# Ledger of designs, part 42: designed miniproteins, single chains

Each design is a single chain, and the fold is of that chain. pLDDT is the mean over its residues in the fold that is shown.

## One batch from the design tools (miniprotein)

Design m1538
Fold by ESMFold2-Fast:
Structure m1538 (fold): chain A 97 residues (1-97)
Amino acid sequence: MDLLDKGNEAFQEKKYEEAIKYYEELIKKLEGKDPAAVAQAEILLGKAYFKQKKYEEAIEAYKRAIEYAKKSENESLSEKLIEEAEKNIKEAEEAKA
């Protein structure tokens, strides 16, 4: 099972600390290779932080996802990832209040 599968399994089992570790390791391996995949992994990392009520860390992960999505040459995927990350930032800001 690869790092994404392990992270997603941990997330589904509500083992958010483990999910975070797998997503962070995945991001490190994808750095410099696939900006869109890094953006997707950063969104997953942000969602795991959100579940732990670490809203500030979640927002930071979503902001990094937007930065990586903007580096992607796939305009359609980039737009979708930016939209998802912006929606998740709004949700985290509302939850923090």
Scores: mean pLDDT 88

Design m1539
Fold by ESMFold2-Fast:
Structure m1539 (fold): chain A 62 residues (1-62)
Amino acid sequence: MKLVLVTVGMSREEAEELAKKLAKKYGADSYEVILARDLAEARELHREYLERGILTFALRRE
């Protein structure tokens, strides 16, 4: 299965490391990182992936 990590305020490097860790933890065979522009975009993307049955996480760095 695929894991999608949607982030706001993270660097691509930070997000990719986190996505790799989450993929291993949840047994995903692949992962994808999406750097959202803001929280609203992140929420919409997260909802879309969940509706498609894809394992997804949305995280904001503060």
Scores: mean pLDDT 81

Design m1540
Fold by ESMFold2-Fast:
Structure m1540 (fold): chain A 59 residues (1-59)
Amino acid sequence: KKEKLEEFEKEVYKILEEEIDLKKVEEKMKEFLKKNPEISEEEVQEAAGKAIEKYKEDY
């Protein structure tokens, strides 16, 4: 559970590094929720938000 959220954060961060496209981030969130039904939508939203804030801090 926790490991999968950490990998998801890394994937979102990579998308933001290549291009700033929040729509692709949203698509990635939906795909992750579909593949990992044991993880709540709220947890995935928090992980995505963390990756976005990290990107803003670094750039």
Scores: mean pLDDT 74

Design m1541
Fold by ESMFold2-Fast:
Structure m1541 (fold): chain A 55 residues (1-55)
Amino acid sequence: SEEEMKKELEEEIKKMNEEIEKVLSTLDFEEAVEKVQEIADETQKRIEEIKKKYS
């Protein structure tokens, strides 16, 4: 359902934000940028899979 899809998307976005904040508080700037890009890429793939599941 659309409601279930939105809930899963919100969960993924929330988790991404939490991981990014942790990385930014823990790592040096250059390492943090690289890790943030990895987190964003992984989150995008999961979002695409969720959308595909509910299409």
Scores: mean pLDDT 83

Design m1542
Fold by ESMFold2-Fast:
Structure m1542 (fold): chain A 68 residues (1-68)
Amino acid sequence: SSETEKLKEELLKTLEEYRELSLKQGDKKAAENVDRAIEQVKKDEFSAEELELMLRLAKQELKKAKEE
């Protein structure tokens, strides 16, 4: 659905931003973990509820990383 597609796109964008930030900070392990998560999100089908939860967690982690 349109809602699920938008959540998936926002999640991927958030994860890609976090991956880039992790690389800039020299945290290669964090970048590798995020890269694996991006691949899973691209390959697997998730419900809107699952995507909303993952997006919330990803945004929280990105916000914390930006504040450091």
Scores: mean pLDDT 83

Design m1543
Fold by ESMFold2-Fast:
Structure m1543 (fold): chain A 70 residues (1-70)
Amino acid sequence: MEIDMEEFEKKLAKVKKEDLELAESLDLEKLIEELEEGIKWLEEAEGDPKAREALRKAVEELKAELEEKL
């Protein structure tokens, strides 16, 4: 699989923007679902392994924090 850098940047920008909004307005479950989709996508993507692993860990840590607060 290939990493589409333009699509990836769009997703990152959207996630960062939506993280703040979702924390205040939507179910934490919805945010967790979006993070799970992101993790799955990163696992299947190809590219720079170090950058991918760093992002995956960051997303997983955020997901774990949100799950703890459910």
Scores: mean pLDDT 63

Design m1544
Fold by ESMFold2-Fast:
Structure m1544 (fold): chain A 55 residues (1-55)
Amino acid sequence: MKLLSEEEVEEMVEEALRALKEGRFDEMQRIFAELAKRTSEEQLRRALARFLAGV
């Protein structure tokens, strides 16, 4: 399985956080499991930092 691009990671993080806000915990868990398989810890951290900064 290929690694995700930074844009793909940001999109998936946004989807996971939207699922969390909507109470769709199963979907959130599924998205984070996919992120853990297809991205680095550094990419995920950067995507979360940008989202929290409102970018």
Scores: mean pLDDT 73

Design m1545
Fold by ESMFold2-Fast:
Structure m1545 (fold): chain A 67 residues (1-67)
Amino acid sequence: SMEERKEEVFRRIEQILLEKREKQTGRPLNPEEVAKVREEAERIMEEVGVDDSVLQAQAALDAELAG
């Protein structure tokens, strides 16, 4: 369903942002920093949406960030 797709995209964006932030800080994130990452993930989702082409672009970004 569309709701399941939105949840999947949100989870992927959240995980990417958490990984990037931890790499930038060189330490585990505290709860406040985790909350900020979740807010950012919501903003990205609101801006980009859940179109199939966007999901493909996100998958490509995930692959690039994974190395």
Scores: mean pLDDT 70

Design m1546
Fold by ESMFold2-Fast:
Structure m1546 (fold): chain A 80 residues (1-80)
Amino acid sequence: SLDDSYQRYQDYIDQIFQNVDDGVQRGDVSGVQTNINLGNSVVDYGQRRFQDNPDLQQRVQQMRDQLRQRQRQADQQIQS
C-alpha cells in the first residue's frame, strides 16, 4: 500500500540521517559525504514516487530541508 511504501521510505531516510549525524560526531568526512549523497538520491526518489499525494510531498520537502540543514552543519563542523 502507499502507506506501507511511505513508512519504509521514512525508515530508510531516517537511517541515512542517523548515519550523517553519527559520522559528523566521529569526524568521518567520507561517511558523511556518502550518506548525504545517498540522502539526496532518496529525497529525489520520494519527490517522484509520492508526487500525486500533496501531504506526502510536503513531508518529502521537509526531509529535503532537513538534509540541507545536515549538509550545512557537516560542512561547518568537520571541514578542516
Scores: mean pLDDT 86

Design m1547
Fold by ESMFold2-Fast:
Structure m1547 (fold): chain A 75 residues (1-75)
Amino acid sequence: LFEETLERRRKNIENPSEEAKEKIKKSEENLKKALEEEKKKLESLPEEEREKKLKKLEAFYEGLLEGIERLVKAA
């Protein structure tokens, strides 16, 4: 219900709930997992091409991590 949502937002502002902290932590862990899986896929590529794609993937995931940090700071 709307009132329950407002109460949760208020609690998150005053004291970030363990639930909110866990969701952020899981998002970061999921990003790390996805990056490692993408690195494994690149192992079949020639070294030069692998290095280029790896750098692009790392930049992409760094951007996603900054996005998560921005969402936390915006609250």
Scores: mean pLDDT 68

Design m1548
Fold by ESMFold2-Fast:
Structure m1548 (fold): chain A 76 residues (1-76)
Amino acid sequence: ALSAEEREDIAAGLARLAASIAEAKANGDPELIKLAELALATLNDPEKAKEMIKEIKGELTPEEEEGLAKLQELAA
């Protein structure tokens, strides 16, 4: 289970990501569009999200694996 502080931090992060995606759509930035696809994959297909992260930066860090687990818990 997520703490109230963890939920607030995740919500703040998602709000910043949403703002960045909206700005990228206005500017036509293909890299930020790919980040939107990664965010959607993280919520709907965690294995695809892991492969996308590996393609971008190599192996998953413990922080990245924890982040994915928390997002999956929120999606459930």
Scores: mean pLDDT 62

Design m1549
Fold by ESMFold2-Fast:
Order: C-alpha cells, then sequence, then structure tokens
Structure m1549 (fold): chain A 62 residues (1-62)
C-alpha cells in the first residue's frame, strides 16, 4: 500500500519519498514538498531527489 501523507513534514512524507525516489511528488505530497523546498531554500521543483530527501531526514532528526 502506498504510504499516505499527513500534510506535515513527518515520517509518512519520508516513507513516501523513499518509495518514489527520483520521481516528481504528486497531489498533496507534491504541494507539501514544494512548500518545504521553498522554506528551506531548495529548488522548488517538487522532485524527490537526494537533496530533498536529505533535507526531510535532517528536519525529522531535530
Amino acid sequence: MEPKVTGKIDQALLDYAEAHRGEKAKGEAGKLLKEFQKANGLANDGVLDAAAIGAIRHHLAQ
């Protein structure tokens, strides 16, 4: 079953990102990722690349 996002930068978003690594995030995950990228000074492209996934992991480790 595809990991369901909760609308927060949390473990569910990280699980989604690992399942869709290298792909463009869709729907609510895509909106959430673009807002997170903008807030963290990353490229606002909605792509689940290594930089985006690394930033999510760093955020959750705090």
Scores: mean pLDDT 74

Design m1550
Fold by ESMFold2-Fast:
Structure m1550 (fold): chain A 77 residues (1-77)
Amino acid sequence: KLEELLKKLREAVEKKDNIAVARYARQISLLLKKQGKHETADQVLKLGNEAALYVASGDIEKAKELVEQIEKLVKEA
């Protein structure tokens, strides 16, 4: 479930879909909150919103870096 959402988040960045990036980051954050991982959930939401803004501005490289940070945070949680 969580791995599938991370895959969709990566695909959204590749497709340059900033709305999908924000949506999948929010869904990952909500799943983490349901698991009691509130601090990680808040960090994922913040980084996801930043990644969506970079996608919207055309800075795909920076958006990819932020998604890599999200993946690392989720795996370490």
Scores: mean pLDDT 87

Design m1551
Fold by ESMFold2-Fast:
Structure m1551 (fold): chain A 72 residues (1-72)
Amino acid sequence: GEEAAKRAEEAAREAHRAALAGDLEAAERAAREAEEAARRAREAGDKKAALEAEIAAGIAHLSLGVAKTVSK
């Protein structure tokens, strides 16, 4: 279960990095990867990993939101 949480955290870091660079496409891809990883963690039944992955996915989506605002 923890592998999915780690993947979500990695994707969130990439989304943040892409957002700082103004790379909307990369930020969107990273946010999508974080969301998919959070879904897998939830389906695995590991409540701690699922919570950690959901938090990471939320951070990735916030980073995407910033990138979208800056890229307009």
Scores: mean pLDDT 78

Design m1552
Fold by ESMFold2-Fast:
Structure m1552 (fold): chain A 60 residues (1-60)
Amino acid sequence: SELEKVKKEKEEMEEKNEKLREQAEEGSKLYPEHADDIKKNAEGYIEKVRKEMEAKLEAV
């Protein structure tokens, strides 16, 4: 079903989100003056893609 496809896409997106958080942590260590911005940008992107996924779930 389309719902199963969206669920798999959500799992893949969550894996990418976890990797993005790891990259943000490393970036924060390299650029401590920008640590808050780096983390804020990563969390903002994660929230955006989760909202997009919720919209897809509503569409199916």
Scores: mean pLDDT 82

Design m1553
Fold by ESMFold2-Fast:
Parts: C-alpha cells; sequence; structure tokens
Structure m1553 (fold): chain A 65 residues (1-65)
C-alpha cells in the first residue's frame, strides 16, 4: 500500500512536469490515480471468482463429454 502510494505520487509528478500543470492540477491527478487503484483492488477479488468458475466449468465439461 505505501509502495503503491509512492508510485502514484511519482506518476502524478511526471504527468504534471510534462504537461506544465499547476500544483492544484497535480493534486487532482494524484486523487484520480488513488481512486483508480481502489477500483483495481475490487477487480482483483472478481478475478479470483471468475478463475474459480472457469475451473469448475472445465471439470463439468470433462465429466459430461
Amino acid sequence: MEELEKAIKEAADRIAKHAGMTPEERKNIEITLKDLAKSVEEVKEMEDRMLKAIDNGRAHLAEAA
């Protein structure tokens, strides 16, 4: 988590530097990146469920065929 927060700050700094953004605009980019990271955490839980469903589907196909 702390390592991810550091990566988000570094990414926001790079974007702001290349785009010539104000400190306020950079802060908004950092907030947006943190929001996206939060969403990715939810997607990871869904991925685990989907992989489990695929494995169950393969087992059913092997028995039914």
Scores: mean pLDDT 71

Design m1554
Fold by ESMFold2-Fast:
Structure m1554 (fold): chain A 62 residues (1-62)
Amino acid sequence: DEVKELIRKALNLLLQGKVDEAISYLEKAIELDPDNEYLRKALELLRQGKVEEAKKYLIKAL
C-alpha cells in the first residue's frame, strides 16, 4: 500500500527531526487518500509543532 509506505517514511523523518520533509511525504499521502481524516489532522498538528500528537494520528492512519 503506497499510502502506508508514505506514512512510514513520514514517521521515520519525524524520528530524525526532519519535520518539513515529513510534511512533504504526508501531503503526498493525503493526495492519494484525501478522505483520510487522520492524515489531515496529523498535517494540522505538525504545522502547529505538535509532533507527538501528529505521530499518534499517523499511527491511526496505518
Scores: mean pLDDT 86

Design m1555
Fold by ESMFold2-Fast:
Structure m1555 (fold): chain A 55 residues (1-55)
Amino acid sequence: AESKLNEEKAMREILEKGLEDEEEVRKVGEEFGLSEEQIEELVEFNKKILEHLRK
């Protein structure tokens, strides 16, 4: 539960700031204490959002 709340907060932060760099997305995930697998999930999600918006 707490891990999922942190994941949601990290995802929101990434989207609100409009972060495009994978490295910046990873740093946000690490800051929120997410696992490596959860960080990869955020990176993949952000790439899909950016692909939809840019293409």
Scores: mean pLDDT 76

Design m1556
Fold by ESMFold2-Fast:
Structure m1556 (fold): chain A 110 residues (1-110)
Amino acid sequence: MITITQSPSSLTAKEGETVTLNATASEDVGNKVRWLRQKEGKEPEVLIINTSELVPGVSSRFSGSGSGTNYTLTISNLKVEDTATYYFAAYDEKEKKWVYGSGSKLTVLE
């Protein structure tokens, strides 16, 4: 069973800054990985698939990278509307299910 740790668990940044969110998997998860955003009171939306592939309609300020057990989401030129919890998910081939990290809560101040 894959375990995912995300860091930092929470952070506060200012508009215009760049932040990097990290995810570490307990074993190699390959390329079947996603980054999701959940705003308060809204359903989660997928931002990045296949490590670095931006979902159509998602801002180019978001970028993903990583391999094996270490993955990152970078958000550049932060906006207040980027305030959300960001989740990393990896597909567990043995268990045939998606495994989610605990999330990184981002607060963006003007």
Scores: mean pLDDT 89

Design m1558
Fold by ESMFold2-Fast:
Structure m1558 (fold): chain A 74 residues (1-74)
Amino acid sequence: SIYADMGEYYLKKGEELEKQGKKEEAIKYYTLAADYYLIAQDYENAKKALEKVLELDPKNEEAKKALEFAESIL
């Protein structure tokens, strides 16, 4: 799926930015990864991306709701 491939691409970008200490940019790319994985119905990888968002931004209510949704399907 092109959407799953986009999810993987953005997840890798988020990881690179996190290693560089670019926390806010990493959150943006992890969020994009989660969005694409959700479109792809790849709930396992969406969960991984959303967990990364919440590690960096624990107050992100949208990520919490999306994670609850992904976990409810798994």
Scores: mean pLDDT 89

Design m1559
Fold by ESMFold2-Fast:
Structure m1559 (fold): chain A 79 residues (1-79)
Amino acid sequence: MVIVVGEKEDVEKVVNYLKSQGIKAIGLTRLTMADLPLFSPGDEVIILPSAKVDPAAIEVLKQHGVKIIEVSSVEEAIK
């Protein structure tokens, strides 16, 4: 599954694009330690430039086998 983190409008664009490609995706407006139970090993997280992210949560997700993808623009996430 792909989890997209960023501002609501940007997240909606990326999630809708991924779903149109047949990819199971969900959106989050922020990523914190409280969100960690939502993730499973093998999941991918796309972090948009607008994202409010706790660095500690990112470190734990990497240790838990989650792939972290940081993009420089919304367009990079939908190419």
Scores: mean pLDDT 82

Design m1560
Fold by ESMFold2-Fast:
Structure m1560 (fold): chain A 80 residues (1-80)
Amino acid sequence: EERERALKLLDEAVKAFNAGDYEKTIELAEQAVEEARKAGDKVLEYRALSILSQAYKRLGDNEKAEEYRKKADEIRAELE
């Protein structure tokens, strides 16, 4: 199921982030966003966008970090 794939990818992205592998975090979190969208799971999409923002911030890409933070905030605004 797409939701299960999104969860697995998000878990792997969080693991990579905690290990300091921010490039791998971005790759996995981008895939998690795609799978969460296919599943229609806005909570998982928000979480994946949030980790993307944090990973870009850790790499010093403040422009990308702000872009993904804004996208995450927009998804959060859609949640009830």
Scores: mean pLDDT 85

Design m1561
Fold by ESMFold2-Fast:
Structure m1561 (fold): chain A 62 residues (1-62)
Amino acid sequence: MVEKWKQVHRLFEYAMERAGTEDPVEGYRKMKEEGITIRELAEELGLPESVAELAEQRAKAL
């Protein structure tokens, strides 16, 4: 349980870092505009697809 949420947090942090922003929603948006999906970011970090799904759900709630 705790491990999955740590991985979701890491995924958003990575997206923000790649986009050059401190806002996870803006980071996700910029990556998506460049054709980079949350799934691809998760794959780059070696995270399972289930973590990408949780991150997508959280991004939609923001």
Scores: mean pLDDT 73

Design m1562
Fold by ESMFold2-Fast:
Structure m1562 (fold): chain A 60 residues (1-60)
Amino acid sequence: PAHAMAEAAAEAGGEEAGRIALEGREAGGAEEAGAAASLAVNLAGGEAGKAAAKAGQEAG
């Protein structure tokens, strides 16, 4: 069940980034908010990859 938790966390992060981008658009910062949200999601993906590699190594 651990993999389902990781999937949910990644999905939640993407949704939150999208909401921040929408709020930025309403405030008149649509382009900058969109770029920041995309970068945040990509960075989160990298961290998830590192965590998965570490878990695999621990499992043997």
Scores: mean pLDDT 57

Design m1563
Fold by ESMFold2-Fast:
Structure m1563 (fold): chain A 68 residues (1-68)
Amino acid sequence: SPDEELARLVERWMALYDELSRRLAAGEDPSPVLEELERLADEIGTLDPALAAELRATVDDLRARVAA
């Protein structure tokens, strides 16, 4: 069902977000994970636009911190 698909996408997003945090702490290049998170947020947006907007805002905040 769409709800089950959304749950799987959100679980994947959370795992990638954790990986992003790990990479930042380790001084590794976050770019590939940031790109994957953006793609996943877009996919989530096809099922739940409001949730996708919240998730994208979180990614944008992290990108701003990394770009400093």
Scores: mean pLDDT 82

Design m1564
Fold by ESMFold2-Fast:
Structure m1564 (fold): chain A 73 residues (1-73)
Amino acid sequence: MSAEEALKKGIEYARKAGEYLEKGDYEKAVEYAEKAIEYANIALQSDDPEIKAQALAVLGEAKKLLEEAKKKL
């Protein structure tokens, strides 16, 4: 897949992780946060500095969501 496609998926999965965290579905919040981290790491392999910057932001957000969800399990 392209780095742009990976970034888009990372953003979408981070959004879903946040939604499940707010709903109290911590198992799904963990699942989607881990998927967001995976796709953000794929996007970080891009040589495009704009994609890398956005991927770093998604990675940071997804890691925070993952830690918050794990604390509630």
Scores: mean pLDDT 87

Design m1565
Fold by ESMFold2-Fast:
Structure m1565 (fold): chain A 69 residues (1-69)
Amino acid sequence: SRAERVRELMARLEPYLDEIQKLSPEERQKVLDLIGEALYAAMQGDEERARELVDKTIELIKKEVEKRK
């Protein structure tokens, strides 16, 4: 179901919530925009796109965390 896909997507992002809060306002907005696109794709039933967008979001968060060392 769509609700299950949204829940699964949010569960994958939950470990990164603290890191998202530590991003600059500009990078945080980029991450939130990607999350919004992933949620929209999941709601439309586009599971492949939702997965790709979540993976891209996590990669962006990891890259910004590494950059701030």
Scores: mean pLDDT 80

Design m1566
Fold by ESMFold2-Fast:
Structure m1566 (fold): chain A 66 residues (1-66)
Amino acid sequence: MAEKLKEEADKLLRKALAAAVAGDMATAQELIDQAVELLRKAGVSEEEVEKVRQGALEAAQQFAAS
């Protein structure tokens, strides 16, 4: 079910940002990778997946710097 996979991916991205805020970029990166894998399983195109991954990494880097 693509809907459920996308919802779970969103939750993982939110957890990744929380980990980045806590200064844990290793955990943030792992959670982003897991979310990206769920989006691929949901049938999201590789181009869209890569855009989401890059945006999440940039956001995590900004939060980790604070």
Scores: mean pLDDT 80

Design m1567
Fold by ESMFold2-Fast:
Structure m1567 (fold): chain A 59 residues (1-59)
Amino acid sequence: NAMLEAYKKKLEEIKRLDEEFSKKLQEINNDPSLTVEEKKEKARKLWEEYQKKVDEILK
C-alpha cells in the first residue's frame, strides 16, 4: 500500500527531526557562555523552526 508507506516515511522523517531538535536543545542548555534568557530565546527559535519543518512534512 503506497499510501501507508508514504505515511510511514513521513513519521520516520519527523522522528529524525525530533532527535535533531533534542540534540540542539541539549547543546543550548549545556552552553556555559549563554545566560538563562539567551537559552530561552534560542530554545524558542529552535522550537518554531522545528514546528515549521514538521508542518512541511505533514503536507
Scores: mean pLDDT 83

Design m1569
Fold by ESMFold2-Fast:
Structure m1569 (fold): chain A 75 residues (1-75)
Amino acid sequence: MTTEEILERQVEADKKVDEEVEKIKSNYTPEQIREKIAELRAEIARLEAEGKTDVDLVYKQRLYNRLLELLKEME
């Protein structure tokens, strides 16, 4: 994987995170957001335990952080 390929995948991950956060903000209750945060935390822990540090881990970590911020703003 080249540096340019990594950058492209990171940009795609950021775009997907933004799209997912907007969708969640519009359609999810605070309770459903808490459930999604718990699921993401478990998935991140599993990926880290497996030594997977690819774009999927980055996507999930960024989504997790954005949802934590969203939940704080809603409560």
Scores: mean pLDDT 76

Design m1570
Fold by ESMFold2-Fast:
Structure m1570 (fold): chain A 70 residues (1-70)
Amino acid sequence: SKELEEKIKEIQKKFEELLEKYNEKLKQLREAKKNNAPQEVIEKLEQEIAKLKEEMKKLDEEGQKLEEKL
């Protein structure tokens, strides 16, 4: 179905955007730890990373279910 293919592409684009944000936050976390940033800054970055991982996992599961329908 063309409609399913379009939905899969939208999920893939959203996943790629989240992956970019995730990689940026990982870099920020590594830099913060290297520079002995305050614990509050590190904790905030870790929480943001955890949320991005959760969102990416949900999109991956949704994408896999749609691919099964093709």
Scores: mean pLDDT 86

Design m1571
Fold by ESMFold2-Fast:
Structure m1571 (fold): chain A 77 residues (1-77)
Amino acid sequence: MIATPKEIREILKKAGVSDETIEKILSLLPGLVTKEQAEELAKALVNGASVDEIAEILTKIPGVDKERARKIAEEIL
């Protein structure tokens, strides 16, 4: 199920992601993000995941190719 921006914000905030990083993520991600993808991204960010690991998670989102995922991951981190 596709998550709303409010649900994504709540998932990231609950995981301990900063408000500045949450707003950056919401501005960069396309609108086709599932709740499970948001939870996976939140966990990876809190655990200090690499650009490559974040990019791999982002490639699961429709419309995000490998090159775009890497650029978004670099911008978020």
Scores: mean pLDDT 79

Design m1572
Fold by ESMFold2-Fast:
Structure m1572 (fold): chain A 61 residues (1-61)
Amino acid sequence: AASEEQAREIFTALMDKLVEAGLVSEEQGRAAVEAAVAWALESRLTVAQIEAFNQRQLEAA
């Protein structure tokens, strides 16, 4: 499973792009990162699974 630090890095990169696009506020983005990190740790997602999810979202944006 990914570490909290690895999950936070990946989800922060995604949220930064969504904030730049005006889809979420900085406050909403921060809350979403915390929720996503908690979800990834609870779900025992690997770095590869988180990266694949994040890459699909960024390529679609």
Scores: mean pLDDT 76

Design m1573
Fold by ESMFold2-Fast:
Structure m1573 (fold): chain A 68 residues (1-68)
Amino acid sequence: DLTRALTRVVVEAVKEINGFSLEERAEVMKAIQEELKKLRSDPSLTVEQIAERLREVAKKEIERIKKK
């Protein structure tokens, strides 16, 4: 179920960004949403592949913010 997988990705990201500013949290959420829109345009992707790509994008954005 895509909705359940997305909820899990968002919950994981929210826990990691708990110490971030409101603007930094918005940057992470925007990156996840933008990647989801791109991935949803490809009907060949499985729920698992979408979840993995979203986690990777979230991790990269979180690491970018932490290294500022």
Scores: mean pLDDT 81

Design m1574
Fold by ESMFold2-Fast:
Structure m1574 (fold): chain A 58 residues (1-58)
Amino acid sequence: RVRDLVEKAREALKEGNFEEAKKYLSEATGMPLSYVESLSKEELERIIRVIENGLAAK
């Protein structure tokens, strides 16, 4: 589930759909949407990478 949400967030980010990327990332991490909406594109990309690395390690 988390993996699927992170994949959707990455795809949305590549498409320039930051609103969708933020929604998927909020669901994947459990972080409040309001907090995730305050993040920059660079910060969203960094968080996605951290989660992907965690999923790959397990």
Scores: mean pLDDT 77

Design m1575
Fold by ESMFold2-Fast:
Structure m1575 (fold): chain A 91 residues (1-91)
Amino acid sequence: SDLDEFIERLKEIKERLEANKDDPAAVEQAVGELRALGTELIRRYADDPELQQALAEFNARLDEVLRSGKSVEEKVAEIQRIIDEFIEKLK
């Protein structure tokens, strides 16, 4: 499907988060790439209200994790779960 390329890009970001979980600057960069990917999905699938709602929920959950007082490692683990749940919605 057209969404397969985005699923693979999400998996690549997830792998980079795991590889760099001890590097806050690298984690921040990977999160920035994740947000940019979300923006691209909003633009490409503007006519898909179910996907738009899933993207809004994804962004809200990501913001909640980033605002939390949790450690970088705990934030990475939660972001990885959010990515996994979003990938399931894209299938």
Scores: mean pLDDT 83

Design m1576
Fold by ESMFold2-Fast:
Structure m1576 (fold): chain A 67 residues (1-67)
Amino acid sequence: MEALRERARRAVREVGERRGLSEEQIEAAIRRVEAMVAALSPADQAALTDEDLRVISTHALQRVLAE
């Protein structure tokens, strides 16, 4: 879980910085992804790839921008 959370945080930051988003928007998206990951079963968490985290991060950032 710890290593997965750090991978998720890195994925959100990479996507957000590339898109020129603010630190506040990136942090909001990180919190959304962390909450989503924490709600998954341990088996589902173990199955998450870096590509899955990139897709999830993109969706989380889009939701932050829509608010």
Scores: mean pLDDT 79

